# Designed miniproteins, single chains, part 39

Each design is a single chain, and the fold is of that chain. pLDDT is the mean over its residues in the fold that is shown.

## One batch from the design tools (miniprotein)

Design m1332
Fold by ESMFold2-Fast:
Formats: C-alpha cells, structure tokens, sequence
Structure m1332 (fold): chain A 77 residues (1-77)
C-alpha cells in the first residue's frame, strides 16, 4: 500500500494528467492537511484552475474549494 506521501505524489501526478478523481481527492487532502503552499509550488496555474473547476462541478465542500482558491492566489503572487 502507498504511504500518505507516496499517495500525495501520485495524486499530484494524476492531477497534472487531468484525472478528475485525482483532482477531487487532491482538493480534499489540500484542505484537510493545510497543503495549499505545497500544492501551489508543485502545480502550475492551469492545473490549479482545472482542479478548482472540477471541485466546483462535483459540489465539494466550501472549505475544499476555498483551499484550492488559496493555492491559486499563492501561485499567482
């Protein structure tokens, strides 16, 4: 089984490839573990915008959506 760190790296890789399930999981994990700065460093603006769109379309909790928005704001600075 993958460790948490290995699972996070796998989700980042799959999200970069456009996997919607990975994007949803990554949004939730980013919120739960306060990983907004880490995710902002590892993903480009285009990928973060796709994750935000998927999170909104799937009706994720506002906390998860806000976490992705925060990562985008950090990346745009």
Amino acid sequence: MLSFEEALERLIELARQGDPGAMVSLAQITSTHDLEEEVAKRLDVETLERILKVAEEEGLDQEDIDSVKKALEIKKK
Scores: mean pLDDT 82

Design m1333
Fold by ESMFold2-Fast:
Structure m1333 (fold): chain A 86 residues (1-86)
Amino acid sequence: MSVEELAEELRKFFESDEKLKEIMSKLSEEDQEKLFKGIAKYLKLYYEGKIDKEELIKMIKASLLGRGVKEEDAEYIIEEIEKKFL
């Protein structure tokens, strides 16, 4: 799966969950797009065996917090990504 395809799957997944959708709606469309692309790149590195699960989670969390997502919301996002993509 390409980064672009994976980012699209992430966007659709976030739109399918009311809480994920609400959290993301607090960010600009530009920041949302950058987050989906960033997470997609990290997931691709994980699927290729270049990073482990611990590093993947750390990178996703840092990206979310760096864009102003609250700690509790970032934890919810990570848990939902783990359930769907890991």
Scores: mean pLDDT 85

Design m1334
Fold by ESMFold2-Fast:
Structure m1334 (fold): chain A 73 residues (1-73)
Amino acid sequence: SLTPFQQQLEARVEKELSAEKKELDALVAQVHQAQANNAPQSEIQKLYDQTKAKYQELLAKIQALAAELKAEQ
């Protein structure tokens, strides 16, 4: 069961970061497609690095939203 804070954070993430989540999902799909198509390792590595960078960006934004939500208590 989620705490009230976790429920509010999830709702805010879905409202404010849906585009960033969709971008991350698209990058993950591109990595899987490149692997399935036996793309060159250099291409797969580039897509992986882009996916990792986007994931780190999304995590930072979620942490910022959590801090904002906590300050609103």
Scores: mean pLDDT 86

Design m1335
Fold by ESMFold2-Fast:
Structure m1335 (fold): chain A 57 residues (1-57)
Amino acid sequence: GPAEEERAEELERQAVRAYLEGDIAALRKYLDQLVALGAISEAQAQAAVDRAREEHG
């Protein structure tokens, strides 16, 4: 519903910020919440974390 869509949008904004900052722990936290909400798959979340680790590690 609309509240879940707004929550997903906020979590996506937080995940993007964590990604750009190289904060892998925060990125994982927000991506896991997006998976729990059904907004993304676990595979998409893992791919994003792996890419962030490659770019910042």
Scores: mean pLDDT 85

Design m1336
Fold by ESMFold2-Fast:
Structure m1336 (fold): chain A 100 residues (1-100)
Amino acid sequence: SEKSKETLEGLIESFKSFSEEAKEASEEELKNLVERFILQKPKLLEYIKKYVSPEVAEKIEKVLDEFEKKVKSNDLSKEELLELLEKTLKELIKILEEAK
């Protein structure tokens, strides 16, 4: 539907803005951004499930779960954390673009 497309486009733009904010962040700011992103995962998934198929929602959940696992299992440098976040956001954007 038109409303679903607009909602997904808004979410894609939010992820693009988040990526730009992360690139300009200090190490401490980046860590705080990543922690908030992980904490918001359940709310983000609940929101997305209203606008995408269960199959698309499951793909998004797997990407977010893998991101959280990698962040929590490794002492990542600022550069490694930024690269992982950018890769994750690009994959999420791709999934959402294909769901439009």
Scores: mean pLDDT 87

Design m1337
Fold by ESMFold2-Fast:
Structure m1337 (fold): chain A 95 residues (1-95)
Amino acid sequence: LGPEELLKYIEDAEARIAALEARADALPPSPAVDRAKAVLAEARRVLEELKKLLDKIGKEQPKDMTPYIEKINELKKRIDELLAEAEALLDAAAA
């Protein structure tokens, strides 16, 4: 993916994390809500890893992007999995 598409992904992921955090804060306290908040904190950490990797790529301008693309895709997959887990936990807590 291009840098513009990846920046959009990061913005969308930050917005999704914030929306799910707000949703968790609006729900009554429960173990599922506490777990969702922990999963969202992990998602924020992985997103920060992705941002740092992009900063590194921008500074170093590596000739071979293959290992960086693989790492970007792995971090994106991890973020998407964590966001899906948090959403499922919050859906269960709201039911």
Scores: mean pLDDT 85

Design m1338
Fold by ESMFold2-Fast:
Structure m1338 (fold): chain A 111 residues (1-111)
Amino acid sequence: SLEKALELLHEMYVLAEKRPDMSKEEVVEELSEELTKARKEEGEPPKKLSAQEIIDLLTAQFRRSLAEKRGAATELLERIRAGVSKEELIAEGYDEDFVEGLLAILELLDL
């Protein structure tokens, strides 16, 4: 779901803020370990994903979520691309974590 993708990307943003010494690729590798642990908890055999496979999955999931949920996520993305600040979006009533999650997606995917 878009919600799970935003949660993961908010975690990525938080990790990047705590560890400004880490590259984008290193942040993705750290989250790869966390996703591998989550899959173990669901009873599936653990498969460690590469950084590139995680980026591809996040990109695919984000595009699918935007296609399926025409509305707040697409509108927010278009406004971020138009140069509206995080502070203005939050003042308009967007959830801070939702805004930060989308900013983290855009930064990670270089969009």
Scores: mean pLDDT 61

Design m1339
Fold by ESMFold2-Fast:
Structure m1339 (fold): chain A 70 residues (1-70)
Amino acid sequence: KSERVKEVQELLLESGLFRPEDVGEVDGVLDEKLKRAILKFQRFFGLEEDGVPDEETFEALKKFVEAFKS
């Protein structure tokens, strides 16, 4: 879970959807700022909006970065 949180933090930063200030530091901690960013991503892609960096959120974010990172 901690490692997954770090991966999600890095993918959110690489996605270009959020500023580093909106994601926070890549420390594997699910704080309010990161939860907010995850909720916005989940809403944007029609996932359940629970702010949890679960498998579905991770896979969706990975796929998005692959498509839009160029």
Scores: mean pLDDT 77

Design m1340
Fold by ESMFold2-Fast:
Order: sequence, then C-alpha cells, then structure tokens
Structure m1340 (fold): chain A 95 residues (1-95)
Amino acid sequence: DKYLEILKILLEDTPESLELAKKLGNHATLFLFHLKNRDVEGAIKELEKLGIKLSEEAKEALRSGVFTEEIEEILLKVQEKDVEFLNELKEKAKE
C-alpha cells in the first residue's frame, strides 16, 4: 500500500509529488519536476546532487530555454535514472 501510494503521487505532477520526491531524495525525479515547472535553478541544483556538472554554457542555455546536445544527453540520463527509481518502487510494492 505505501509504495503504491508513493507511485501514484509521483505520477500526478502535483505539489504533493514534489514534497514526496524531496523526502525520498530522488534527485532525478526532482530535476524533472523542476524542469517541467520551468524552475531552472532548482533543476540545476538537483543535477549537482546527482554528481552531474553542467558547463556554464549549458546552464545559460537552460536558463534561456534552449536545449543543446549536451542538455539533451543529460535529460536522457536523468530520465533513465527516474525510470529505474520508479521501477524499484513498483517492485517494493509487490513485496
């Protein structure tokens, strides 16, 4: 029940989803939430917690709403980590 409720909240893109992602410490999910809400500074902070350093050019591109090849590669890596985390929660819900 607990893990299923967590999964439901994370998939809803609500303020409750953001608070839950913060409590779970899933920086990949938090990065995607911040990016969806156009909070670029929050997104950059979460990438730093994942150990992903952006060039200054990439940071300025994100702030300007421009997606460079570097940004696209980072987005794919973060999305993969987010999917892995959600799959882990699904497996724990079965146990």
Scores: mean pLDDT 70

Design m1341
Fold by ESMFold2-Fast:
Structure m1341 (fold): chain A 65 residues (1-65)
Amino acid sequence: SMEEKIKQAKEEAEKHKKLVEERGKKVIEELSSESPIMVEAGKGVRDIGIASSNTSLESTIKKIK
């Protein structure tokens, strides 16, 4: 009957929705796992930038002196 087809379609939609939610949660977990590494990488880039800037400044000062 049409009611049975509608019920089956709703059950399939619910299963599909649950699968999408589970995949979303796994993606969030993966991003959270990457987060500490991304923070450390950011700190490394910052420290290199500061060192490079200081070296450039010191080089300029030495040329002026």
Scores: mean pLDDT 61

Design m1342
Fold by ESMFold2-Fast:
Structure m1342 (fold): chain A 64 residues (1-64)
Amino acid sequence: SKLQERLAKLEEELALVREQRAAFDQWVAENPDADPSVVAATRAVLDAAEDFLRELIERLKKEL
């Protein structure tokens, strides 16, 4: 069904966001002189994206 296809794509996007967050954390560890404000803002955006996708996935799963 189209809902199952959408759910699969959202789960792939969630996995990608989590991978990007982990990669960014590794980059920050390797670049301690990075601007703290930019680091904090980037983390906030990635965390918000993960929270949004996770909530959307949970909501769609309840409708199946």
Scores: mean pLDDT 88

Design m1343
Fold by ESMFold2-Fast:
Structure m1343 (fold): chain A 67 residues (1-67)
Amino acid sequence: SEEEKEELLERFRRDLEATVEWLKKEKDEAVREAAIEALRQAVEVAPEEIREEVERLVEEAIRELEA
């Protein structure tokens, strides 16, 4: 249902926000690189119905971390 997709996307957004805040404080470059790769993989396994939005959120998060 649309509500289930919206709930999944909202949960992903909240988890992503927490991950970004954690990574901003992480000093280990290898850990940060591994986490960014995991975020890219999340886009590939996301349900087709929300994949575009997941990709947009991940791209914004990576941009914020690289700024």
Scores: mean pLDDT 81

Design m1344
Fold by ESMFold2-Fast:
Structure m1344 (fold): chain A 117 residues (1-117)
Amino acid sequence: GLLEKAKEYIREGLRLLDEAVELARQGDADRALELASRGVDYFERALRLLGEHFGKPLEAEIAIGMLRLLLGVMKTLISKGVPVEEAIEFLVEQARKIVARYAREQGNEELVEIVEE
């Protein structure tokens, strides 16, 4: 179902974002940015499925918009000389909070637990 597929996308997004942080720490900025963008894309896909499942597509699209703005801000900060590791760690923390907030607003504690692991 939609909920199970969304959980799979959230777990894959988390895996990619965690790997992006590790690559950034190792100095592989290009690969870190690629994985961070892919992780956010998986969160966006999950939010669309969740919006359909909970019957709240508007709130899901707002959360997706926030994720897109956050990714854009991260890229802008890096272009201005902010360390890639710092920018990606900020992206990961804020992206988790956006998805967790959406899950809490839908009353789904299991989704909150998955994102806040």
Scores: mean pLDDT 89

Design m1345
Fold by ESMFold2-Fast:
Structure m1345 (fold): chain A 63 residues (1-63)
Amino acid sequence: SAAAEAERKAKIEKQIETLERQLEVLKRNLEEAIAKGDQDKAAFLEKAIKNTEEMLEELRKMG
């Protein structure tokens, strides 16, 4: 159904927008952690950024 496909795409687009905003916050937090010398927090944030970027790549392939 064309309506079901449109709804699916809209849901994916909204999820992409949410993750893109989260990625920006994570990147800012990483810069702050590095500036403060918080290596444990920086490592956690680097992993979170990588996971978020991988999720975004997968969602963009679906939409």
Scores: mean pLDDT 87

Design m1346
Fold by ESMFold2-Fast:
Structure m1346 (fold): chain A 96 residues (1-96)
Amino acid sequence: MMKEMEEGVLEVAIAVARLLAKKGYYEEAIELLERAARRAEELGLPDTLAEALKELGEVYAKMGDLEKAKEAYERAIKVSTDEELKKEAEKNLKEI
């Protein structure tokens, strides 16, 4: 379906954002992840949304914005249907 094709594009965007964050391009990573999260929410892709939110939390934590990091992780946990992603987000939330 068209939804699955869009999901693939969003997964690539999230992967690119992870690479940007590893290189220290935090603002660019955040912009890309926020766009991916909005699109995933519009398409009704809860696990893609949760992945984008988890990565947003990691970027905010690296920037020292712990309040935004916690908010992003908590949202990722609430929207995810993937138990492994929930465990990763919960672990990240406990480590900040």
Scores: mean pLDDT 84

Design m1347
Fold by ESMFold2-Fast:
Structure m1347 (fold): chain A 81 residues (1-81)
Amino acid sequence: TTEKTQQEMLNLLDEFEETLELGEEYISLGDMDMYVSMMQQGQDIIRQMTDFYKRATGKIDPLITSSLELAIKDLEVKAKE
């Protein structure tokens, strides 16, 4: 089910990007409670992506994980500014 796994991964990536955009918007609005909720949702999406990748390949892709974690950290830095 390589095609299904690839599509599910792309869907999760889209959801992750939307979650980061909402997090950035909530920071701009000063809604820190919603920002924290978006951060938690982003971490949940990363876990889902790593699970799908592991099931498909029997491995964890450190490049996917590190790239997504860096995006989360960049948003955290913005929240502190």
Scores: mean pLDDT 74

Design m1348
Fold by ESMFold2-Fast:
Structure m1348 (fold): chain A 90 residues (1-90)
Amino acid sequence: SIEELRKKFIELARKAAASTDPEEFKKYLDEMVKVTEEIIKKAKNKNIQISILNSGIAAFEMVLLSLPEEQKPYAEKAINKLNKLIEKVK
């Protein structure tokens, strides 16, 4: 369900923020992007898809505030991927 995917997204964001391993951090970010894509596929309405994507971007931005500078570029790449998904849903 979309609700289960949203919960998974939040858990992945928390794990990313708490991660001390750069490779594990990248893995969580990639999984967050994949979960977002799955939510989009399940949502029937463009406005719902855009709302979900904007919520995802806000969650990534909150993670970014907690990150060491070395890891911020990876979070920015994930945000850029989410922005591209918004463009495709238009």
Scores: mean pLDDT 73

Design m1349
Fold by ESMFold2-Fast:
Structure m1349 (fold): chain A 87 residues (1-87)
Amino acid sequence: SREEILAEVDAFAAGLKAGIELAERTPQEFRDRALERLVERVSGISPAAAAGVYAAGELTKNLPGREVSEEEADRLVDELAARIAAA
C-alpha cells in the first residue's frame, strides 16, 4: 500500500539523517568503519534504514569530519542505532 511505501521512505530518511550526523561528527579516518557498524546495528531492525545509512556514506565522503576518538565514534554509533530502533 501507499502507507507501507511511505513508512519505508520514512525509515530510509531516518537512516540517512543518522548516517549524515555520524559522518559529520567523526573524522574521515574512522568514518567508513563507524558507518559500517551503524549499518550492521540497524540491518536487523530496518533494511530501509540500513540502506539510508549506506547512502549517507556515499553523500558525505568529502565532508570534513570532527576530531574524536574511536571510543567516542563507537558511542555515537550506539546512540544513533538506539534512535533508529526507537523510531
Scores: mean pLDDT 83

Design m1350
Fold by ESMFold2-Fast:
Structure m1350 (fold): chain A 55 residues (1-55)
Amino acid sequence: MKELAIKNGIELLRKSKELGNQERVETYKKNLLLIARSSDEDLQKKIEEEIKKIE
């Protein structure tokens, strides 16, 4: 289910940011954006907002 993948991706992005692992932050951000591009407009906006909140 896409929602679970998005939730897990956001959590991994958050943890990578807390650890200061900038390469992992960029990797998870890129993966979330790829999921967003294959999603409807509402999910895309939600993913982009969550990424911005973590930055």
Scores: mean pLDDT 79

Design m1351
Fold by ESMFold2-Fast:
Structure m1351 (fold): chain A 90 residues (1-90)
Amino acid sequence: GKDLSEGKIALLQGKYEKAIELYRKYIEKSKNLRGIGVALYYIGEAYYRQGKKEEAILLYEEALKILEKSDAPEELIEKVKKELEKVKAE
């Protein structure tokens, strides 16, 4: 929806606080597990880009947990798993 699209644009523009706000707003309003998992993943990306590695790891783990319970394609789940393991290895 609008909050997901605007959140992604904010993230790409380096507006991390705005991206987090928009994704959290989506999570508060949504019952869609795939959408919630995607939003959590991008909140994690925003924290990671801010240098908040520990917070990013927690968000990636929560995103993965929710996505595995959703109708998310395996390719998306594997992408989140790879990013989580990459960040943990740093």
Scores: mean pLDDT 86

Design m1352
Fold by ESMFold2-Fast:
Formats: C-alpha cells, structure tokens, sequence
Structure m1352 (fold): chain A 89 residues (1-89)
C-alpha cells in the first residue's frame, strides 16, 4: 500500500474511534516519514475539528474507508471525499 494510503487508513480508524491521542501519533509518524503535505494538512484539520464534525465523521469516513478497501488511488479518494463532504453540508 502506498504510504499516504496507509496513514490515511490508520487515521480514519482513529478518527472514527474518537481517539485524539492515536491520531496525534499518526500525524507525527506521517510527518517523520515524509508523506504528502496535502495529507498532513488534512490530518491536522481532522484533529482540530474532531469534536465538531460528528456527521462528517460518521458518514464520510466509512465512505473513504470503502474507497481505500477497493484500491482507489489517493487522488480518486480526495476527489470523491470532497464531493461527499459537500453533500453532507
């Protein structure tokens, strides 16, 4: 699995569990391993907004997880997630 997708998968599980500590650890490891700046920015935003976006967390994250399980590219996941997020607003 590409590094970006591996970290995204770990982050989704932590966010769905409401586990801020695990999400912070994932962010540190991702920054250390040099994953894309776009993913780092998204993880920071997710950490900041974890308590505010329960509907996004409950609806969006399972959708993104399904795309990862289906073997979609990180670019396809970003585009699909952005569209899904707009539908949930």
Amino acid sequence: MPKDLEYLNKAIKAIRAGDKETLQEILKEAERDGVSPELIAQLKEALENLDKSRKLRDELLPFVQKLIDEGKSIEEIYEAAKKKQKELE
Scores: mean pLDDT 74

Design m1353
Fold by ESMFold2-Fast:
Structure m1353 (fold): chain A 71 residues (1-71)
Amino acid sequence: MDGEGWVAAAEEELRRAEEALRAGDYETALKLANQAGNYAVAAMSRGEVERGTRVAERAGEVGKEAQKKLG
């Protein structure tokens, strides 16, 4: 998969993570946010540094918020 494909995958997982967070499904939100972050790192490794960084930062925020809610 090229960097653009990894960005698309990361953005889709991030979107689902944010939806899970809003729904109160914190365990699912954390898992999806972690996966979005992994895909974003893959995108950065393929040269999509700017877009990958934006997704990774947002995924980190969602993951931290979900973790705070879980205790």
Scores: mean pLDDT 86

Design m1354
Fold by ESMFold2-Fast:
Structure m1354 (fold): chain A 59 residues (1-59)
Amino acid sequence: MSLEELIEKYAEKFGISKETARRRVENAAKALGISKKEAAELLLKDPEGTQRRVVAAVV
């Protein structure tokens, strides 16, 4: 699945705009030191666990 498709699915799942979804993916990728595609897959698969990892990475 492409990065754009992952962002679209994430946006649909949480009722947010594609722009907001893209920003969240970029922030997670930076915080975790992973690719945008990996961040998008993690956010779609385990949004709560991924957010906990992002918070832990900045503390």
Scores: mean pLDDT 79

Design m1355
Fold by ESMFold2-Fast:
Structure m1355 (fold): chain A 76 residues (1-76)
Amino acid sequence: SEEAIQEMIRRMEELLNEIKEELKAPEEVIKKAEKIFEDTKRALEELVGSRPRLEAAERGIRELEALKEALRKAKA
């Protein structure tokens, strides 16, 4: 649903903000997170046909979660 897609985009924005503002990630990590966000958002908006848009969003969210965890571990 459109609502589910918007919720996924909102979750990705929250993850990006956590990486940038809360964790104060290195510039390279911020650029990587921004690219994942932009690529995933474009995939959601431009996907047509039989492939679920939710699949692209789930992959992007997982990649952002992995970056966040890697950054936390690097700071520990």
Scores: mean pLDDT 73

Design m1356
Fold by ESMFold2-Fast:
Structure m1356 (fold): chain A 57 residues (1-57)
Amino acid sequence: SKAIELARKAAEEIVKAAGRPLSDAELRSNSRFLANYYGVSEELVKKLLREAEEKLF
């Protein structure tokens, strides 16, 4: 749960810094890096990035 929480915060920061919805390439790249770093699934991180986009835009 702590790893998922940290991944969620990192995803929110990435989307906020971008100031726009991520491209498909950016979504894949960021999902892979965060998943490997926090030890969570790429599918989960991709979902967290999309949820961050929905909240901000």
Scores: mean pLDDT 84

Design m1357
Fold by ESMFold2-Fast:
Structure m1357 (fold): chain A 81 residues (1-81)
Amino acid sequence: DRAAGEEALAAFRESNGLTDEQFRALLRAAAARDEAGVLAVLREVYPDVPEEHLEEAARRFLAEFARFAAAYPEVVAAALA
């Protein structure tokens, strides 16, 4: 249900220590299937992590986000509004 998707999204933001601005930028990039945009946010959040690991994280996040968006399209639409 929508509430479960909203809780999962909030938990993701909290567990990763993202600001609202970083979280919104990450969601917008992911919704646009913009790997470079996702990577740019990850570089800002994790400046000490090697680029290779961030590139893998960006690809993994895009795949996970695609699955989430398919399950909860209304939650993603609301988060991007």
Scores: mean pLDDT 82

Design m1358
Fold by ESMFold2-Fast:
Structure m1358 (fold): chain A 76 residues (1-76)
Amino acid sequence: MMSEEQWREFLRQAELALEYFKANPETPLEALERAIELLEKAIEQMKKENAPKELIEKFEKILEQVKELLEERKAK
């Protein structure tokens, strides 16, 4: 079972990954796709474990930003 502390650590890592992707436009699209998959799995697990709604919302916001970034980069 994941603790809230572990979810907060994963949130920090997700935020750092998003910043890295934004700073490095040469990042392979596959890396963005893997990040999306990991974030979706994390959100599903958080909902299953009834994690705090505010924490789930923060992960969903990061997921949306990674998806937007992937779409923007695929268009070019």
Scores: mean pLDDT 82

Design m1359
Fold by ESMFold2-Fast:
Structure m1359 (fold): chain A 118 residues (1-118)
Amino acid sequence: MEVKIELKKLGEDGSDVYELRISGDDPEVRAVQAAQDAGRIRIVASLSTEDAPGKKGPLKLVVTVFYPADDPEARRLAEVAAEILKKNSEEIKQKFAELFGVDPDKIEVKVRVVDSAP
């Protein structure tokens, strides 16, 4: 299964927040892409530090898939998106390592699915 993941920076200076866009020719990947294009789900990656002030530990990259709480089909598509992201976690790690100028082994990728709180 060939999947393309594109990064779009959110915000101006000093923002470590990125939107992930998934695309491909597989029907499941196309369904996720269509849901993102419709604004029905959103995939956001943010860099976080776990324990200490400063950059002394591994960089935690939290990838969150958001869906509307009252949309069970969007929840299903968000779970499909999360599985695609987990299967491509090494590619995501490499892309962010290059973007931040760090060793890929310094990046820990976590994927979660969350309902959109108002």
Scores: mean pLDDT 75

Design m1360
Fold by ESMFold2-Fast:
Structure m1360 (fold): chain A 104 residues (1-104)
Amino acid sequence: GSLADAILKAVREAVELLFEGKPRDEALRVLQQVLDPETAERVVDNLEKAIEAAKKGDIATAIGYASEAMNLVLQAAKRAGLSPEDLQRLDLELAGIMFEVVAK
């Protein structure tokens, strides 16, 4: 698969680990396979806050944190040299993942 596919797989796995209540370090290790350590840490932080807000029924706050996590991933992908076409696909598919985060 492409780098975009690797990023999507890592984000889905990190979200699943966090929803299952696994230690944040497991989600961080998965994201660090495709993102730099600083970006991976910020993505995990925002995903944890999005999931916590969603569980409390604070959907507006959950959307805010989920959007920031998505933006951080897209910025990292752009810095890694993904094509405009791959970035557009990544943006669309990340939005789907983040919708699943806030809708549960």
Scores: mean pLDDT 88

Design m1361
Fold by ESMFold2-Fast:
Structure m1361 (fold): chain A 85 residues (1-85)
Amino acid sequence: MEIVERAKEILKKIEEVKKDYDSGRITKQELQEKLNELAREVHRVKTEAIRAGDKEGVEAAQEAMKKLQELADKYNLLIEIIPEP
């Protein structure tokens, strides 16, 4: 339940980031940075769901990643998962 809720929160953040970019509140570079951050969050949620055997959590995380990929493709951006130093 909590893992699915976290994935849904990420989906809301993806929509907010899209609106911020479309409204001119953030630059294309800031969009790239925010998408990379959200991709790292999705990866963490998916890894946790897999370890917990939470099939619904895995599916929710995959949906969030798919939305990130669709948004990145729309703006000709690449999603880069870089571990923090």
Scores: mean pLDDT 80

Design m1362
Fold by ESMFold2-Fast:
Structure m1362 (fold): chain A 71 residues (1-71)
Amino acid sequence: MKTLEELVREAQRIVDELAARFSADTPDELREKFAEVVLRLQELMDSPNPDIEELRKVIEELRKLLAEVEA
C-alpha cells in the first residue's frame, strides 16, 4: 500500500509525463480531461486531510489519459 506522499509523487510524475507528451495534434477532449484531473489533484493537495481513495482515483484517471495519449 502506497503512503499519501508516495501517491502524490506518483500523480505529479504522471502529470509531468502527460504535459511533456502533449502536442498540437493532441485532441482537445484529452486536454480538457487532463485539466479537470489536475484541478481535482490540486484540490486534494490543498485539503488538510486529503481523501486517499479520491487520490487513487485521480492517479487511475491520469494513467488512463497517459495510455490514450500514447495510443
Scores: mean pLDDT 79

Design m1363
Fold by ESMFold2-Fast:
Structure m1363 (fold): chain A 93 residues (1-93)
Amino acid sequence: HMEELEVARWIAEKLIEVARQNVVDDALTKGEAYVHTLEELDALLEAARKANIKVTVHLVGPGGRLLDTWEVDGSNEEEIEAVRKRAEELLAA
């Protein structure tokens, strides 16, 4: 059981890395991305901030339901903070 759990944990960690990179790539190439976790959202917002671009963020909840959509300007720290806070509240509900 322990060996299977260690492999599953390693796979889960790698899938999280891939998901974050996919979100960053979509934001930089398409100007929009779908995020399912706060970790994915943080990666997107950081990429937008570094690239100084405007991106559309789609927050997807459990079961694939769209919870909200925001346009965020990477040069606007207040917008970044406001979106991050709203997403945290929606995912905690």
Scores: mean pLDDT 81

Design m1364
Fold by ESMFold2-Fast:
Structure m1364 (fold): chain A 62 residues (1-62)
Amino acid sequence: SSEVEELLEKLENAKSEEEAMKVAEEIKRILDREPSLRPYVLEHAKKIKNEAAEKAAMSLIT
């Protein structure tokens, strides 16, 4: 869970679409191993106020 929390912080603070996509891919790999975390990640993604991060999350996590 702490690993996902760190990645969600990196996603929110991503400075480019490329950086956001890379972080989103790492989150997706964790969700593939632990699908039970998906609702938590989706709830956090909805609250992100970073456009690049939101786009990356919608592309890879949703």
Scores: mean pLDDT 76

Design m1365
Fold by ESMFold2-Fast:
Structure m1365 (fold): chain A 65 residues (1-65)
Amino acid sequence: MSLTQLQLRLNLFQISVSATDLTIQRAQTVPDPERSAAVIAELQAARDALLATIEQLQQQIRALS
């Protein structure tokens, strides 16, 4: 299996995390803490799921390297 293919997959998931981080940053600029908190919590849960997938891909890359 190609190390390059795993690295491309990793890069795509990292881009998804960055997009989620930008959305969280935007939500944090809203002055209403009650409204922002629920949205931020949902986005952070999605981000954590993406990070778990990234960790699995990094472990696969490490095992092949």
Scores: mean pLDDT 80

Design m1366
Fold by ESMFold2-Fast:
Structure m1366 (fold): chain A 78 residues (1-78)
Amino acid sequence: MEAEEKEKEELERIEKIFKENREELVELLSKVFNVPKEEAKKKLDEGAKDLLDSFKELGLTPEQVKEFIEGMLEALKE
């Protein structure tokens, strides 16, 4: 069942989280997969839609997505 208004608000918030953490996510992906940041950027841009679809499928809130991203970034700091 699609609740377009609610989904749009959630996607917009998730997109904002990705944009705010884009550089850190690129660095994380580059480090984890041992690829250049340029490749990590391409993969993030292409994979962002798949990640958003996955979060939507799981019914995750923007807050839960933020926690997930923060968890990944925490792994980068260690």
Scores: mean pLDDT 69

